# Designed miniproteins, single chains: the designs that were tried, part 98

Each design is a single chain, and the fold is of that chain. pLDDT is the mean over its residues in the fold that is shown.

## One batch from the design tools (miniprotein)

Design m3403
Fold by ESMFold2-Fast:
Structure m3403 (fold): chain A 117 residues (1-117)
Amino acid sequence: EEYEKKLKEISDILLEISGLILGMIENILKIATTSDPEKIEELRKELEELLEKLKAILESLGLEDYYDKIVAILKELEAELKNAKKEEIDKLLEETKERLNELLTEMRDELLEKIKK
């Protein structure tokens, strides 16, 4: 069915976006917890590549406004992690994931609205 096909396409793209975001969170955590300058440079390049992929996907979907919101949340996470105690890291990661999941839900709802015939 045409509608079921579009639902699967939306599900698949949202899984890809979620995967990119989780990869960015992991890289930011590694940057914050690594003292090796060469490794930090490598991780920042990986983060830039993930951000470029996310931006391209969101622009292709007409969701470019969400890119700026996601980047802002990730920058807040990096800043908070620099001053965080080890005991606070898990809480910061969970709060960041919750905020990003809210944006993913909004993106899903917007994409679902676009497929209504």
Scores: mean pLDDT 84

Design m3404
Fold by ESMFold2-Fast:
Parts: sequence; structure tokens; C-alpha cells
Structure m3404 (fold): chain A 90 residues (1-90)
Amino acid sequence: TEQNPKENEDLGIKVPRAVLEEVVERLKKYKIKDGAALLLVANYMDEELKKLLKKYSLYQRQLILAAALDVVTKGLSVEEAASRYGIVLV
């Protein structure tokens, strides 16, 4: 059921820049080029990422992980990737 998704007005999830940057750096350390494999590591094997993202909902965690994956696999800036997923860096 569609309910008004008006996310075009900076109504995104507020995330400290340092949190998104830490997620990116942790994903880079695995040296995995495949986004699906990297997502499995992030969601299943990385307990420190789970702790870092504990205060966020499941939905918010997936947006943060998607943004970080785009930085690592597509070479986007942290700001560009965050913007694509409606994340407001603070």
C-alpha cells in the first residue's frame, strides 16, 4: 500500500558522518569487490558493524549499508551515496 513517500525535502535519516565513514572503512578492509558478498559479511559476520548500527532501525541500517556499499563498490563520495539513500550527514 502506497502512503505518501515525500522524501524530496531533506526529511531523510540523520546519521553522523563519522558513522557512515567508519562503515565504509570497515567494508574496505575486507577487500571484497562483489557487493552481494560484501553485504553478507556486513550483515552476518561483522559484529562490530552490528554494534555501531544498533541504535538504528532495520530499515535505517539497510540504507546506511547500501550507501556504504556504493562508496566501496562504485567509488561514490560519502556525501553522494548518503544523498542517494535519503541519509542526512550531521
Scores: mean pLDDT 75

Design m3405
Fold by ESMFold2-Fast:
Structure m3405 (fold): chain A 90 residues (1-90)
Amino acid sequence: MELLEEIRKIVREILKKYGFDDETIERAVEAALEAFEKNKDKPPAYQATAIAGAVYETLLESGVPVETARKAALDIGDKVYELLKKKEEE
């Protein structure tokens, strides 16, 4: 499976579990993929942090409470880091 599709899947699945609407989810997906593309040359931890930050900012712009946005972004960051670290090492 292509890396971009795996990142998209992670963002969508986690945000759906949080109960966000499709418009908010797709905006966060776009922000996450843009952050990934801009940081493709960086270590996995940096890429995951940038992706989590982009999702967090997008959720805040959509009116999501800070604590909820932070938890969702961290869940995404953790899953993306796991994916990227596996791809980097293998």
Scores: mean pLDDT 84

Design m3406
Fold by ESMFold2-Fast:
Structure m3406 (fold): chain A 100 residues (1-100)
Amino acid sequence: SAERRKLILIQAELGTTILHLSVKSKYEEDEKVKKEYEEIIDFLQDKTNQIQAALDAGDFDLARSLVEQTIEELKERSKTSDEDISKVLRRLVKNIEEIL
């Protein structure tokens, strides 16, 4: 279905962002900013796991709701994050909204 395709593309965007943030976290020298990377990575990993479980169950309404919840939480996190992290989160939100 068209909805399933969109949700799979969104999962790919989330996974790519996790990889990008993981590389940045590895080379981050500021312990506070490194902790912020780790917290965002954990958040995104948890959300990708929940979305994948909904997709595997064929519950596209739940998967869509989890994506929408993720967008809103990313918008809030971007307001208080380190500027480099905030920039990555804003780009992720934009990319997901363009798929929806």
Scores: mean pLDDT 91

Design m3407
Fold by ESMFold2-Fast:
Structure m3407 (fold): chain A 97 residues (1-97)
Amino acid sequence: SHMEEEIRELLETLLSSTDPAVREEAVEKLKEIAKDPSAQPTLLDLIADAVERETDPDKLEGLREVAMELLKNAPDDIKLINRAIGLILRIIGKLLD
């Protein structure tokens, strides 16, 4: 979908850019997408995949901010909420390594 393509491009920007301002812009755009319940399952899947490949703490922190925004805007969907919490805990675990 167009939404999935946009999310993938923003995640690639966040994960590949060495410019903090470019990464911050990508994070803010992903946080706006995270407010849309229809985008949340796709966003969560793609962030989970990105988290497994990423070791840079600044980039992991950006992914954590997006996951937190998703959780904040999640509907009463217990499976989605549990996945988002699990993802946030996984990111925190990687940041503590």
Scores: mean pLDDT 88

Design m3408
Fold by ESMFold2-Fast:
Structure m3408 (fold): chain A 78 residues (1-78)
Amino acid sequence: AASELAKLAAEASKVVKETMEAISKIKDEKVKQEFLERLKELEDRFLAAYTAGDVAAARAAVEELRRLLKEVKEEVKK
């Protein structure tokens, strides 16, 4: 439903913003670039799912974005 997709889009936007902020704190440029590439891929996957109206795929992309954020936060602690 459009309402569910709108909610997922808001969640994706929030997670992407938080992930970008966390990535900016990584000192290793190679690791930083790898995370930026992974984030771009997940954003593209979310956009494709959102455009197709695929709630299940959009939700899966948000879940993967949340996992990426956790990984980035752990990397920032190093």
Scores: mean pLDDT 85

Design m3409
Fold by ESMFold2-Fast:
Order: sequence, then C-alpha cells, then structure tokens
Structure m3409 (fold): chain A 69 residues (1-69)
Amino acid sequence: MEEKFKEAVEESERAAREAARQHPDDLIRSVELAVKHAEDVAKRLGLDESQKKEIVERAVKAVYEEHLA
C-alpha cells in the first residue's frame, strides 16, 4: 500500500513538471493539467481523499518549482 502511494506521488510530480515545461508562460494551465493528472492517478490507484489531497498539493508545488527555476 505504501509503495502505491509513493509511485503515485512520483508519477504525479513528473507529469506536473512536464506540464510546466510545455506551458512555461501559462502557470494557470500548468496547474490545471497537474491537478487533473494527480486526481486521475489517485482515482486509478484507489487512493483515499487524504492521499489524493497530498498528491494534488505535491503536483501543484512541482509546477511552481519548475516555473521558478
């Protein structure tokens, strides 16, 4: 169970950074794509609401870190 959460975090953060790189001048679009992907990952893996929230928050943070780099 812990392995699935870790994989979900890593997949969601990777997708978030990719969205930010593809939309470097559109922060809102990057965040929207990252949130949607993170929610889809959480649903696919059957994660609870608390785990989904954590993954979404980490994905949003990854977008901001990529845009500030």
Scores: mean pLDDT 82

Design m3410
Fold by ESMFold2-Fast:
Structure m3410 (fold): chain A 81 residues (1-81)
Amino acid sequence: MLDEEAKELEERARKLYPKVVEAADKLEDPIEGTNVKFLALSTIVTAYMARKIKNEELKQRSIETAKKMIEELEKFVKEVE
């Protein structure tokens, strides 16, 4: 179950990245746009690392973190569109 959740989160993060880039490019401040793009990349890495974690408790916490990061980025994209 946790492996499947981590895999789904990585897939969601990767699919979300180009949408975040598109939304970030619409921001008035290019520095803010760059920071959001960096957050999107960090989210992909976090989800990827969650897949690699074998300890169940640590994996669960990493999944929770990745999920929250994805939800924040999805909210950002929705608000900018």
Scores: mean pLDDT 83

Design m3411
Fold by ESMFold2-Fast:
Structure m3411 (fold): chain A 78 residues (1-78)
Amino acid sequence: MEEEKKELEKKIKELTSRRDELIRQTKEAVAKGDMDKAKELAEEAIKLSDEIVKLEGYSPVAQLKAELEKNELKKLLE
């Protein structure tokens, strides 16, 4: 309940930090012209966004953020 909520918030924060790092690495790979690596990193970032949505209980805010991130990554790769 409240203790589980604190542990859940900590896990979400850790996953969010890792996701943000992967998005940054994807942008760096695109800047270097390494599109294969950029695609792989983007796929990993998308998986983390989906995990965050799951941990947030499919909250509308989490879903919207995941959709925006997926759209940005798609634009970078296409």
Scores: mean pLDDT 79

Design m3412
Fold by ESMFold2-Fast:
Structure m3412 (fold): chain A 56 residues (1-56)
Amino acid sequence: MVVPVGEYLREKGYVAGEPSAATVAGFVALQRANGLAADGLVGPAAAELLENGVPA
């Protein structure tokens, strides 16, 4: 499933509300650094990076 990073972070309890523009930009940079589509959406690979901090 693919969800906006703000929804993902709220569902995981990392933020209580909407993420800042800086948080979204940081996530897009993380996607680009890991060779993922830099679209701000959390797919399975991006979710794994956010949860584990390492490549699968």
Scores: mean pLDDT 68

Design m3413
Fold by ESMFold2-Fast:
Structure m3413 (fold): chain A 92 residues (1-92)
Amino acid sequence: LLEEIERLLQEGDKLAKELAEALKKKDYEKAIELAEKLRELLEELKEKIREAARAGELSEEEAEELLEGLEKQIELLEKLKKEAEEKLKEEK
C-alpha cells in the first residue's frame, strides 16, 4: 500500500508540473485535461490512504490529516478547471 501511495505521489508531482507549464503558456485546453487527470489521481490516492489506515500502516489521525489536505487540493483543482474553461471560452 505505501509503495502504491509513493507511485501515485510521483505521478501527481509530474502532472502538477505539466499543469503549471500549461497555465504559464495559457494552454487552457491542456490545463483542463491535466487538472482533471490530477483530480482523478488524488481521488485514487485518497482510497489508498484509507486502505493503509485500515491495514494499520497509517494511524487514523495521520490518515485524516492527509485526506483533509487532498480534499482541499481537489477543491482548488476544480476551481482552477472552471477558471480555465472560462478563459478558453473567451479565446474562442
Scores: mean pLDDT 80

Design m3414
Fold by ESMFold2-Fast:
Structure m3414 (fold): chain A 55 residues (1-55)
Amino acid sequence: SSAFQAKLDAFRARLAELERHNPEGYARLVAELDRDGDGRLSDAELEAYVRASLG
């Protein structure tokens, strides 16, 4: 799962950067991925998204 871990870590880093520098873009991405509807991205939601991108 080294490829999965690398993708997950890169995605988290991009999300942190996006939240700091483009909060509107971050909010739109959260709205697309937020399965709970609470306005937050959980570890499980991030992992599901990254896993789907790998297969």
Scores: mean pLDDT 73

Design m3415
Fold by ESMFold2-Fast:
Structure m3415 (fold): chain A 66 residues (1-66)
Amino acid sequence: MTDEQRSTANRAAKEAVELGEKAGLSDEEKDAVAGEVAKTVLDQGLDEEKAKELARELVEKAAKAQ
């Protein structure tokens, strides 16, 4: 993994936690979404724009899929 991809994953994970907090997700749900975002960013080599879009989409999916 590149340091740049790790930084992108960390920023996207933080964005997911912040969005999850606003969406009313539990701590476990926020951790799960943040982890999925970070893993996908690292596995697929997503740029910052796509990583942040993914964070938003996964938070929305988690909030609606209950």
Scores: mean pLDDT 79

Design m3416
Fold by ESMFold2-Fast:
Structure m3416 (fold): chain A 104 residues (1-104)
Amino acid sequence: GLSEEEYKLLKEAAELVKEAALKLMQGETKEAEELAKKAIELAKKALEIAETEEGKELAKQILELAEEVLELAKRPFTDEDIPRAIGLVLAAIGLLEDLELLKE
């Protein structure tokens, strides 16, 4: 199982990824960028403290999603990006569900 500190960092990072992707779809690209940057910082911290392979893998997956949101936020968001943003929301929800299974 994940430690309480790992769980809290990963959960906050995944929630921030979900919120950032939703902000992109709302046209709030600056807020999405700020949320994505915070998610990256938390995911990197989670990766540094992770003692299990499961914790490391979740941290890496959240980091990849956060970096993808950040890349979308740094360029003009278009209707063609909406399916990708929806995919990021769904991926973040899936990781949050995985976290609930791994917590003590």
Scores: mean pLDDT 85

Design m3417
Fold by ESMFold2-Fast:
Structure m3417 (fold): chain A 106 residues (1-106)
Amino acid sequence: SKELEKTIKKLEEKIKELEAIIKASPDPSIRMELFLDALRTLRSLLEEFLKTKDFRSLMQAHALALELKAESQEILSDPNASDDEKQIGQIVLESADEAIQALKKA
């Protein structure tokens, strides 16, 4: 769908934003690195689903997006999270919500 294609392009921009935050961070946490890897995986699953229309790719993309939404909400509510971690959490939350909405319409 055109909406899914748009979501994938926007996710590419968000991945670059995450990479920039991590590079600029003096001590990037493992959580920041795992969020980056997870967004790259989500993008690959969305691209695979767009290409194949395979139910397995849909399930994996949807499950990962739900997990990323939950994990990003946890970081955003964590008083011990760094400003960089919270910024990444917000980007991941927005990306996950957009992916969930695009998949519902696909």
Scores: mean pLDDT 89

Design m3418
Fold by ESMFold2-Fast:
Structure m3418 (fold): chain A 80 residues (1-80)
Amino acid sequence: MEELKAAAERFIRQLDFESEEEVEVAIEAVHRALEELPGKVTPADVRRVLLSHLAEVVELARKGDVEGLTELLTRLLAEL
């Protein structure tokens, strides 16, 4: 779990967010989503979901909507 969370944080920090606050919202939301999923998400799955849905992720991060972004990511990762 720690390695998966660390990999997700690295991917988020490589994305083109406008502020550190947006990065922190995205990291917190991904960490919460990973904790809600039953143990079968890989770093590659996280990267794929983030890149495929980047516009929605960035929009929710700009709004500071950790809960909404967590819900979105949990659904997307569960669909894999």
Scores: mean pLDDT 78

Design m3419
Fold by ESMFold2-Fast:
Structure m3419 (fold): chain A 67 residues (1-67)
Amino acid sequence: SREEIIKELMERFGLSREAARLVVDSVSVPLTDNVDYIVHLLTTEFGMSEEKAREAFNFAREKLKKI
């Protein structure tokens, strides 16, 4: 479920619930331009590295494909 993906993002990547929810919501809208924008938000607002932000986004995308 969506809530399980949020929990896995928090546990695996150390994201706040707010950041994890942002990632899940952004992946639910399949717009190419959103990837770089969300990575930018995660790095600037939530203090993540670009590498970790992209890993979190891709993790959520793969999990949502199975729903």
Scores: mean pLDDT 75

Design m3420
Fold by ESMFold2-Fast:
Structure m3420 (fold): chain A 89 residues (1-89)
Amino acid sequence: HMAEIRREAEEALRRIEEHIKFLEEVKKNHGAASGIDELIARLERARDLIETGLALIEAGDPRGRDVLRQGIELLRETEEEIRRLGRGE
C-alpha cells in the first residue's frame, strides 16, 4: 500500500512540474496573462501539500492521508482550470 501511495504522489508531482514549466513558458513567450500567476501558485501549493502529506504518512502521522488528499484534489481542480483556459473558457 505504501509503495502505491508513493507512486501516485510521484506521478502527481511530475504532472505539477510539467504544468508549471508550461505556464512559465506561456508567460515568457506571450507576456503576462491574467490568472497564470494564480495557477502557478495553486500548483506550488498542491506540490507542498503532496510532499507534506507523503512525509507525514512515512512518519506514521494520521493526518498525512488527509493532507495528501487535499494536495491531489487541488491539483485536479487546477488542471480543470488550465484545460478551460486552453479552450478559451
Scores: mean pLDDT 83

Design m3421
Fold by ESMFold2-Fast:
Structure m3421 (fold): chain A 90 residues (1-90)
Amino acid sequence: LKEEIEAGVLSAEAAEELIRRVAARVEGLDEEATIAFVKDFIASQPDGKVSIGDLIDAIVDAARSGELSHVSEEIAQKAAAEIEKLVGEI
């Protein structure tokens, strides 16, 4: 996770660990649904990796469109802010 954050790209495994940490800090975030969405999104990306910014945009857009079930746009935005905070702590 740390080395991938320093490189600015995340694998599915690193993103799953990051979302688990975010869900522990963001009340109301559906951890299982968010992890499933993120893993599918990363699998669709070239080389099976995603930038932190692209991951944030994908989560917020999926919540806004209703593709990410049980996560509101407000909760997705809180999760995005927590991702940025956690990335800055590493």
Scores: mean pLDDT 76

Design m3422
Fold by ESMFold2-Fast:
Structure m3422 (fold): chain A 100 residues (1-100)
Amino acid sequence: SLEELLQQFLAWLEAQEARLDAATTMAQVREVADATLARIHLLASEIEEQDPEGAARLRELARETVARLRKATTLAQMKEVMREFIRRAKELLEEMLARL
């Protein structure tokens, strides 16, 4: 169900947040970024028919995050961009769950 998909994704994001916090290299942050952005894109495609606005907001968040990551030049900057991305993704998913 849509509820199960959103709940599973929230739990997965918490695991990614822990991986991000533990990251000590830019390569490790990129691994978290690649995994998280790919999963957001997949989720948006899966929910598009049931929640087209939610799907559009997820895609916009991913697009904005990719642009911000391209401008990040340090480990600290990349971690900050990714922390903000995960925070906003979690908030969006919680808003979508509240509307079910």
Scores: mean pLDDT 89

Design m3423
Fold by ESMFold2-Fast:
Structure m3423 (fold): chain A 126 residues (1-126)
Amino acid sequence: MSRKEILFVVRKWVEENYPEEDRLSVIAALEYAIYQAEQKAKELGLSEEERRRMMVAAALLTAGVIESLRLKDLESAEKFAEALRYLLESDDVEAAVKRVDDLVENLKNPKIKKGLNELRERLEKA
């Protein structure tokens, strides 16, 4: 999956889940996080598959921050933001991606968990 394919899936998910007035800001945040993850993966000399995994992880973590803030779940928002920082600053891609899976699986807020699992499924099927 290319960055263009990831961005197409992300834009569609935002169009279905966010009111029109919020879509541009949400899309911009997701696109920027995906771009930063792609640049980090290139700097580390990662394979195309590892680069794809980093971009997907960045999209899910950024969506997790935005969904948590929208639902006023500041504790979940902080955990997603910390995991996103770790993904972008760490050289351990496998540990960083595992943190995304652990965060989504252990989410106490069923609305955030549902939204992120739907986005994850769309990104894995694309």
Scores: mean pLDDT 84

Design m3424
Fold by ESMFold2-Fast:
Structure m3424 (fold): chain A 79 residues (1-79)
Amino acid sequence: MKGYEELLKEAKERLEEALKESLKNKSTDILDKVGEEIIKELKELIELTKHPAFVELLEEVEKLYKEAREKLEEYLAKV
């Protein structure tokens, strides 16, 4: 579980920073790039470790990225 908590915290921080920059720049590009990079990194960890905890982490991160993306799209659509 320790690796899960640390990676989840890092993923949350990266997504929060990317969302802030995306809102500031009025573009989805930064959030999409960061979200895709985190997901790719986690998929690589799953392939290397085959540990169930990383599958749960991937699902949680994908959910957080989707929620951040939806919020960003809603804000951009209201122009």
Scores: mean pLDDT 80

Design m3425
Fold by ESMFold2-Fast:
Structure m3425 (fold): chain A 83 residues (1-83)
Amino acid sequence: PVAAAGAAARETAELVREAIDELYKNSKNIPLKEAVEKLRAAAESMRELHDSMEALGQPDAARVARETAEYFEKKAEELEKKI
């Protein structure tokens, strides 16, 4: 069911955003370069999830994965500018 898939995708996006907030919180104890690399790796994983969700015919889940990848990429760019 598309509605259930959309709800699961939003929950996944929230958990992923919380993980990023935790990385930002711990960025004072993690070299900024490593934080940027982790954020870009997370964005790549979300892009792979997007492709998988599209292949499964789950457009809502695919959209959430794509938006989450863009969020990680933007955060990586913000941190990289501070290096």
Scores: mean pLDDT 72

Design m3426
Fold by ESMFold2-Fast:
Structure m3426 (fold): chain A 94 residues (1-94)
Amino acid sequence: STSERVARLVGRRVRETAERRGPEAVAEALRKAADEVKDVNPETAELLYEAADAAEQGDIERAARLVGEAVLKALEDGNYDAVRTVTEAIESLG
């Protein structure tokens, strides 16, 4: 589906950004995104906090997967603001 394709693309961007900026920068960006969406989409926020923890531990593949799952859930719920928050947080790292 289109949602699954978008989720995979965002996960790939997480991996690429971790290689360029380091896993700690990715973890901080994901925690910030989780804080911003937690009141509107707590399930997406929970996945983003788990992804941040995985990134901090250097498990980038797990972090990318969890971000993909968070984006997929947000898209299926029609919560495009949460998707935007996540993508902008990752893109802000360059």
Scores: mean pLDDT 86

Design m3427
Fold by ESMFold2-Fast:
Structure m3427 (fold): chain A 81 residues (1-81)
Amino acid sequence: SMEEIIKKLESLRPLILDAYKGIASDEVVERAFDEFLKELREGKQIDPSLYNLIGPGEEEKAIKRELALEYLRLRTGQEPR
């Protein structure tokens, strides 16, 4: 279910916070997570290519891309392309 997927993604929050120490502030990481989960709850189509790494908010986009790829893996059992 969507709720089980969201719960699984939430379990990654402390791991992403740890991985981005010294790269991005906790505020930036939390914002990226919250915005991504909001998009999921709103039923938006998830496409990792929408989170290009170049330009303003590059770290937020990188985090959202990782979450998008994990979401697709959890939903399909297949590697997303």
Scores: mean pLDDT 75

Design m3428
Fold by ESMFold2-Fast:
Structure m3428 (fold): chain A 79 residues (1-79)
Amino acid sequence: MALTPEEKAELLKRAEKLKEFAKEWAKKNNLPADVQKQIEKILDDMIARLAKATTLDEARKIVLDTAAQINKVIQEYLS
């Protein structure tokens, strides 16, 4: 289904809030600077991709891909 301008604006707003939450969470948990930078880059890439998304399915795929990338970074850090 086509993504409305209002839905897109709300997604971008939520993505920015998620980025701020993730930055504070990583800082509070004393994650290494390189891990923090990787998470920030992944979230910045998500925001850029969401800004160009035209359908709800595309937006969902971007969010799921982002979650998978962050999970991989965290798993590699915990290994």
Scores: mean pLDDT 83

Design m3429
Fold by ESMFold2-Fast:
Structure m3429 (fold): chain A 61 residues (1-61)
Amino acid sequence: MSENAEQGRKDYEKFLKELEKKYGKSNAKLIDAVIRGDAPGTIEKLRNEALKEYEKKLKEL
């Protein structure tokens, strides 16, 4: 792979890890799927998972 493509991939991976730390894995997966243009059904499923994770965090507050 070219050096430019490799750098872009590493920057994107760092971005996703920051999202996981701030918003949790389910939200990071949802954002990744939206950016990558995944199928609407996949995005819907990931959105539902993110909502459930958010509800758990609210209950722990």
Scores: mean pLDDT 74

Design m3430
Fold by ESMFold2-Fast:
Structure m3430 (fold): chain A 90 residues (1-90)
Amino acid sequence: MLELMQKLATPNPLLQELLREVGITEEVLTISTILSALVEWAAENGLFDKEDPTIINLKGTRLGELFGVDEVDWRDLQGVVDRILSNSSF
């Protein structure tokens, strides 16, 4: 996991557009930077669940469309990283 978090990836154009909304303009980023930026994006859009802040509601969002899910459990780091990798190239 930790080694994978330091891996460089090029997000697809739709993911890059989301990252630019939180000030990330680089085309090549570490997985950890992408993960942190997506957490910030979710926070800025008020998507964290009211009772469990590890749950992010993605229903009707561009990120939910990219990941193909209505919600993400941020405690499932492997699942989140796999979704980032599926929307990136190396």
Scores: mean pLDDT 78

Design m3431
Fold by ESMFold2-Fast:
Structure m3431 (fold): chain A 100 residues (1-100)
Amino acid sequence: SQELLDEAKEEVERGLLRLILLAEDLGDHATAARIRELGQRTGKELAKAKTLKEAIEVLDKLIEELREIQAATTNPRLRAELERLIERVEEVRKRLEEAA
């Protein structure tokens, strides 16, 4: 479903943007830049996804990269927000998997 793919893309993009803004507000410009780069790549890959399976594969990679960023992050508030975003992306992935 194109509608389901578009909803997944918008939800992921909103989550990543919120996290970028938080990282900037906390003065962690390096983490903000890393998340911005990840968001640009993920957004392009989701836009190219033609099937739910392809979108799920993009989200799986996003989850892995977010976990790596979380492991490198020292600020406890930013680590907690990364965990919340990972959980939200996992819920998006689950919705796509149930529709596949």
Scores: mean pLDDT 87

Design m3432
Fold by ESMFold2-Fast:
Structure m3432 (fold): chain A 93 residues (1-93)
Amino acid sequence: GVLDTLISQARQLIDQATQLIDQAKQLIAQGGSSQQIQQLLDQARQLYQQALDIIRQAMKSSKDATLQQINELIGLALRAIGGLFDIDLLESE
């Protein structure tokens, strides 16, 4: 259904954003390029924001959603918010 498609899209964006943060953390640990680190963090931020927009749309359309689907949306939202906090902490240095 449409809701399952939105959940899958949000999950894919969050997984990709998390991978970019992991790459940025690896480069920071290795003393890598600040330009490349910033590029990865900027891309991750954009993906988390896109995922949150999809989750908001899914939540507004979820009158007939199962409890499992609602729990998945909440879990994805928490993951995206957590990722944005990680980016802010990395950029505050």
Scores: mean pLDDT 88

Design m3433
Fold by ESMFold2-Fast:
Structure m3433 (fold): chain A 96 residues (1-96)
Amino acid sequence: SQVAIDVDVELALAEIIIAVTKLFLKRNEGKPLTKEEIEDIKKSIEKARSILDQVRARLPQLDPETRARAEADIGRLESDVQEIEKKVKEMEKKNK
């Protein structure tokens, strides 16, 4: 199914964006980030959210087994996005 392949590719892309963002934050733990770096993180997370929204729109087109896997992946990725958004909000309070 082309729809199932498209969903898998979109989820993989969102996961890569989130993983790269998490790695950047881990490597810069305890260091102040620039306004530009914070803005880049925000843009990356907006892109990940946009991809997850596209996948959600495709869920009714998937068979039940593929849909269940995609829903589980969305849930994990949304949790990661929420954690990053919380960290960004805390950084914005410090940098003004």
Scores: mean pLDDT 86

Design m3434
Fold by ESMFold2-Fast:
Structure m3434 (fold): chain A 68 residues (1-68)
Amino acid sequence: SAEARKLAEEAKEEAEKLLKEAKESKDATKYTGLALRGIGVQLDAVIESGRREGEEAAEEVAKIVGMK
């Protein structure tokens, strides 16, 4: 659980870094691309967190993100 939370926090920090870089660039196209990538990183971390905690946690995470 602590390790899964750390993974999620690290992914959040990476996503926030990408978003900050996008804002500083002042490029609307680059901003959109980097923001979407940041969202993807956060979603991957949530899924990975569930996987690491075990099958029950992974099933609960999948339900939260709207997966079957």
Scores: mean pLDDT 61

Design m3435
Fold by ESMFold2-Fast:
Formats: C-alpha cells, structure tokens, sequence
Structure m3435 (fold): chain A 80 residues (1-80)
C-alpha cells in the first residue's frame, strides 16, 4: 500500500544517511508517517525504542542508519 511504499523510500533514505542530522531528519519523517496512519501507528513505539537503542549502541551514523533502515524495511513488509 501507499504507507508501505513511503516507508520503503524512507528506509532507503535512512540507509543513505552519512550524518546524524540526515539520520534525525529521516527518523522524524518516519515518525510522522507512522503516527498519521492508523494501521502503522501500532509500530511507532517499537520504532522509537529500537531507533534509540541503535543510536546509543552505534559507533557511527552509518551504523545507526543501517540498523534503523532495516527496522523500517521490516515494518514496510508487515504493512504490504
């Protein structure tokens, strides 16, 4: 569906992030998309918790971006 397609695009954007600012911008867009769609809103707490964990454990922005992108891809597949 449209939400799954947009999440897939945002996952690619997150995975392309090379700076914390790029990562934060993409994460904010994902949160907005998830919270504005009833079917996707159920995944918002999981996304927020895992994004915080990835950011805390990552030694680089690229590492955090990869982990967060994989999470968004997983949510996108569940909404497809």
Amino acid sequence: GAVADELSKLAAKVKSATTIDELNTAAAEIKTLLSSNPDAAQYLPEFEALAEEASSKASSASEAASAIGDLVDSVSKKLS
Scores: mean pLDDT 76

Design m3436
Fold by ESMFold2-Fast:
Structure m3436 (fold): chain A 90 residues (1-90)
Amino acid sequence: DDAGVRALELANEGKKAYEKGDIDTAIKLYEEAVRLGADAFPTVLHNLAKAYFEKGEYDKAIEYYERELSILPNDEETKAFLEEAKKKKA
């Protein structure tokens, strides 16, 4: 699946950008990966939510953490991050 291969490539580049502190580039690359089907991968949703949280975009962080929990409903770490994002928005 060419789209799936491209999605994982973009997610990997997004992770590299995030690790370098380039949060804006990380968000762009992760969003492109999600558009190509990487929303099937909880790790990609988690990294995108964290990047939005770092930018203060709490509504977007909440959206992606909730999507991650729809795949992994028992992930206590993701639940904790979701509650933090909700507190920051309030």
Scores: mean pLDDT 85

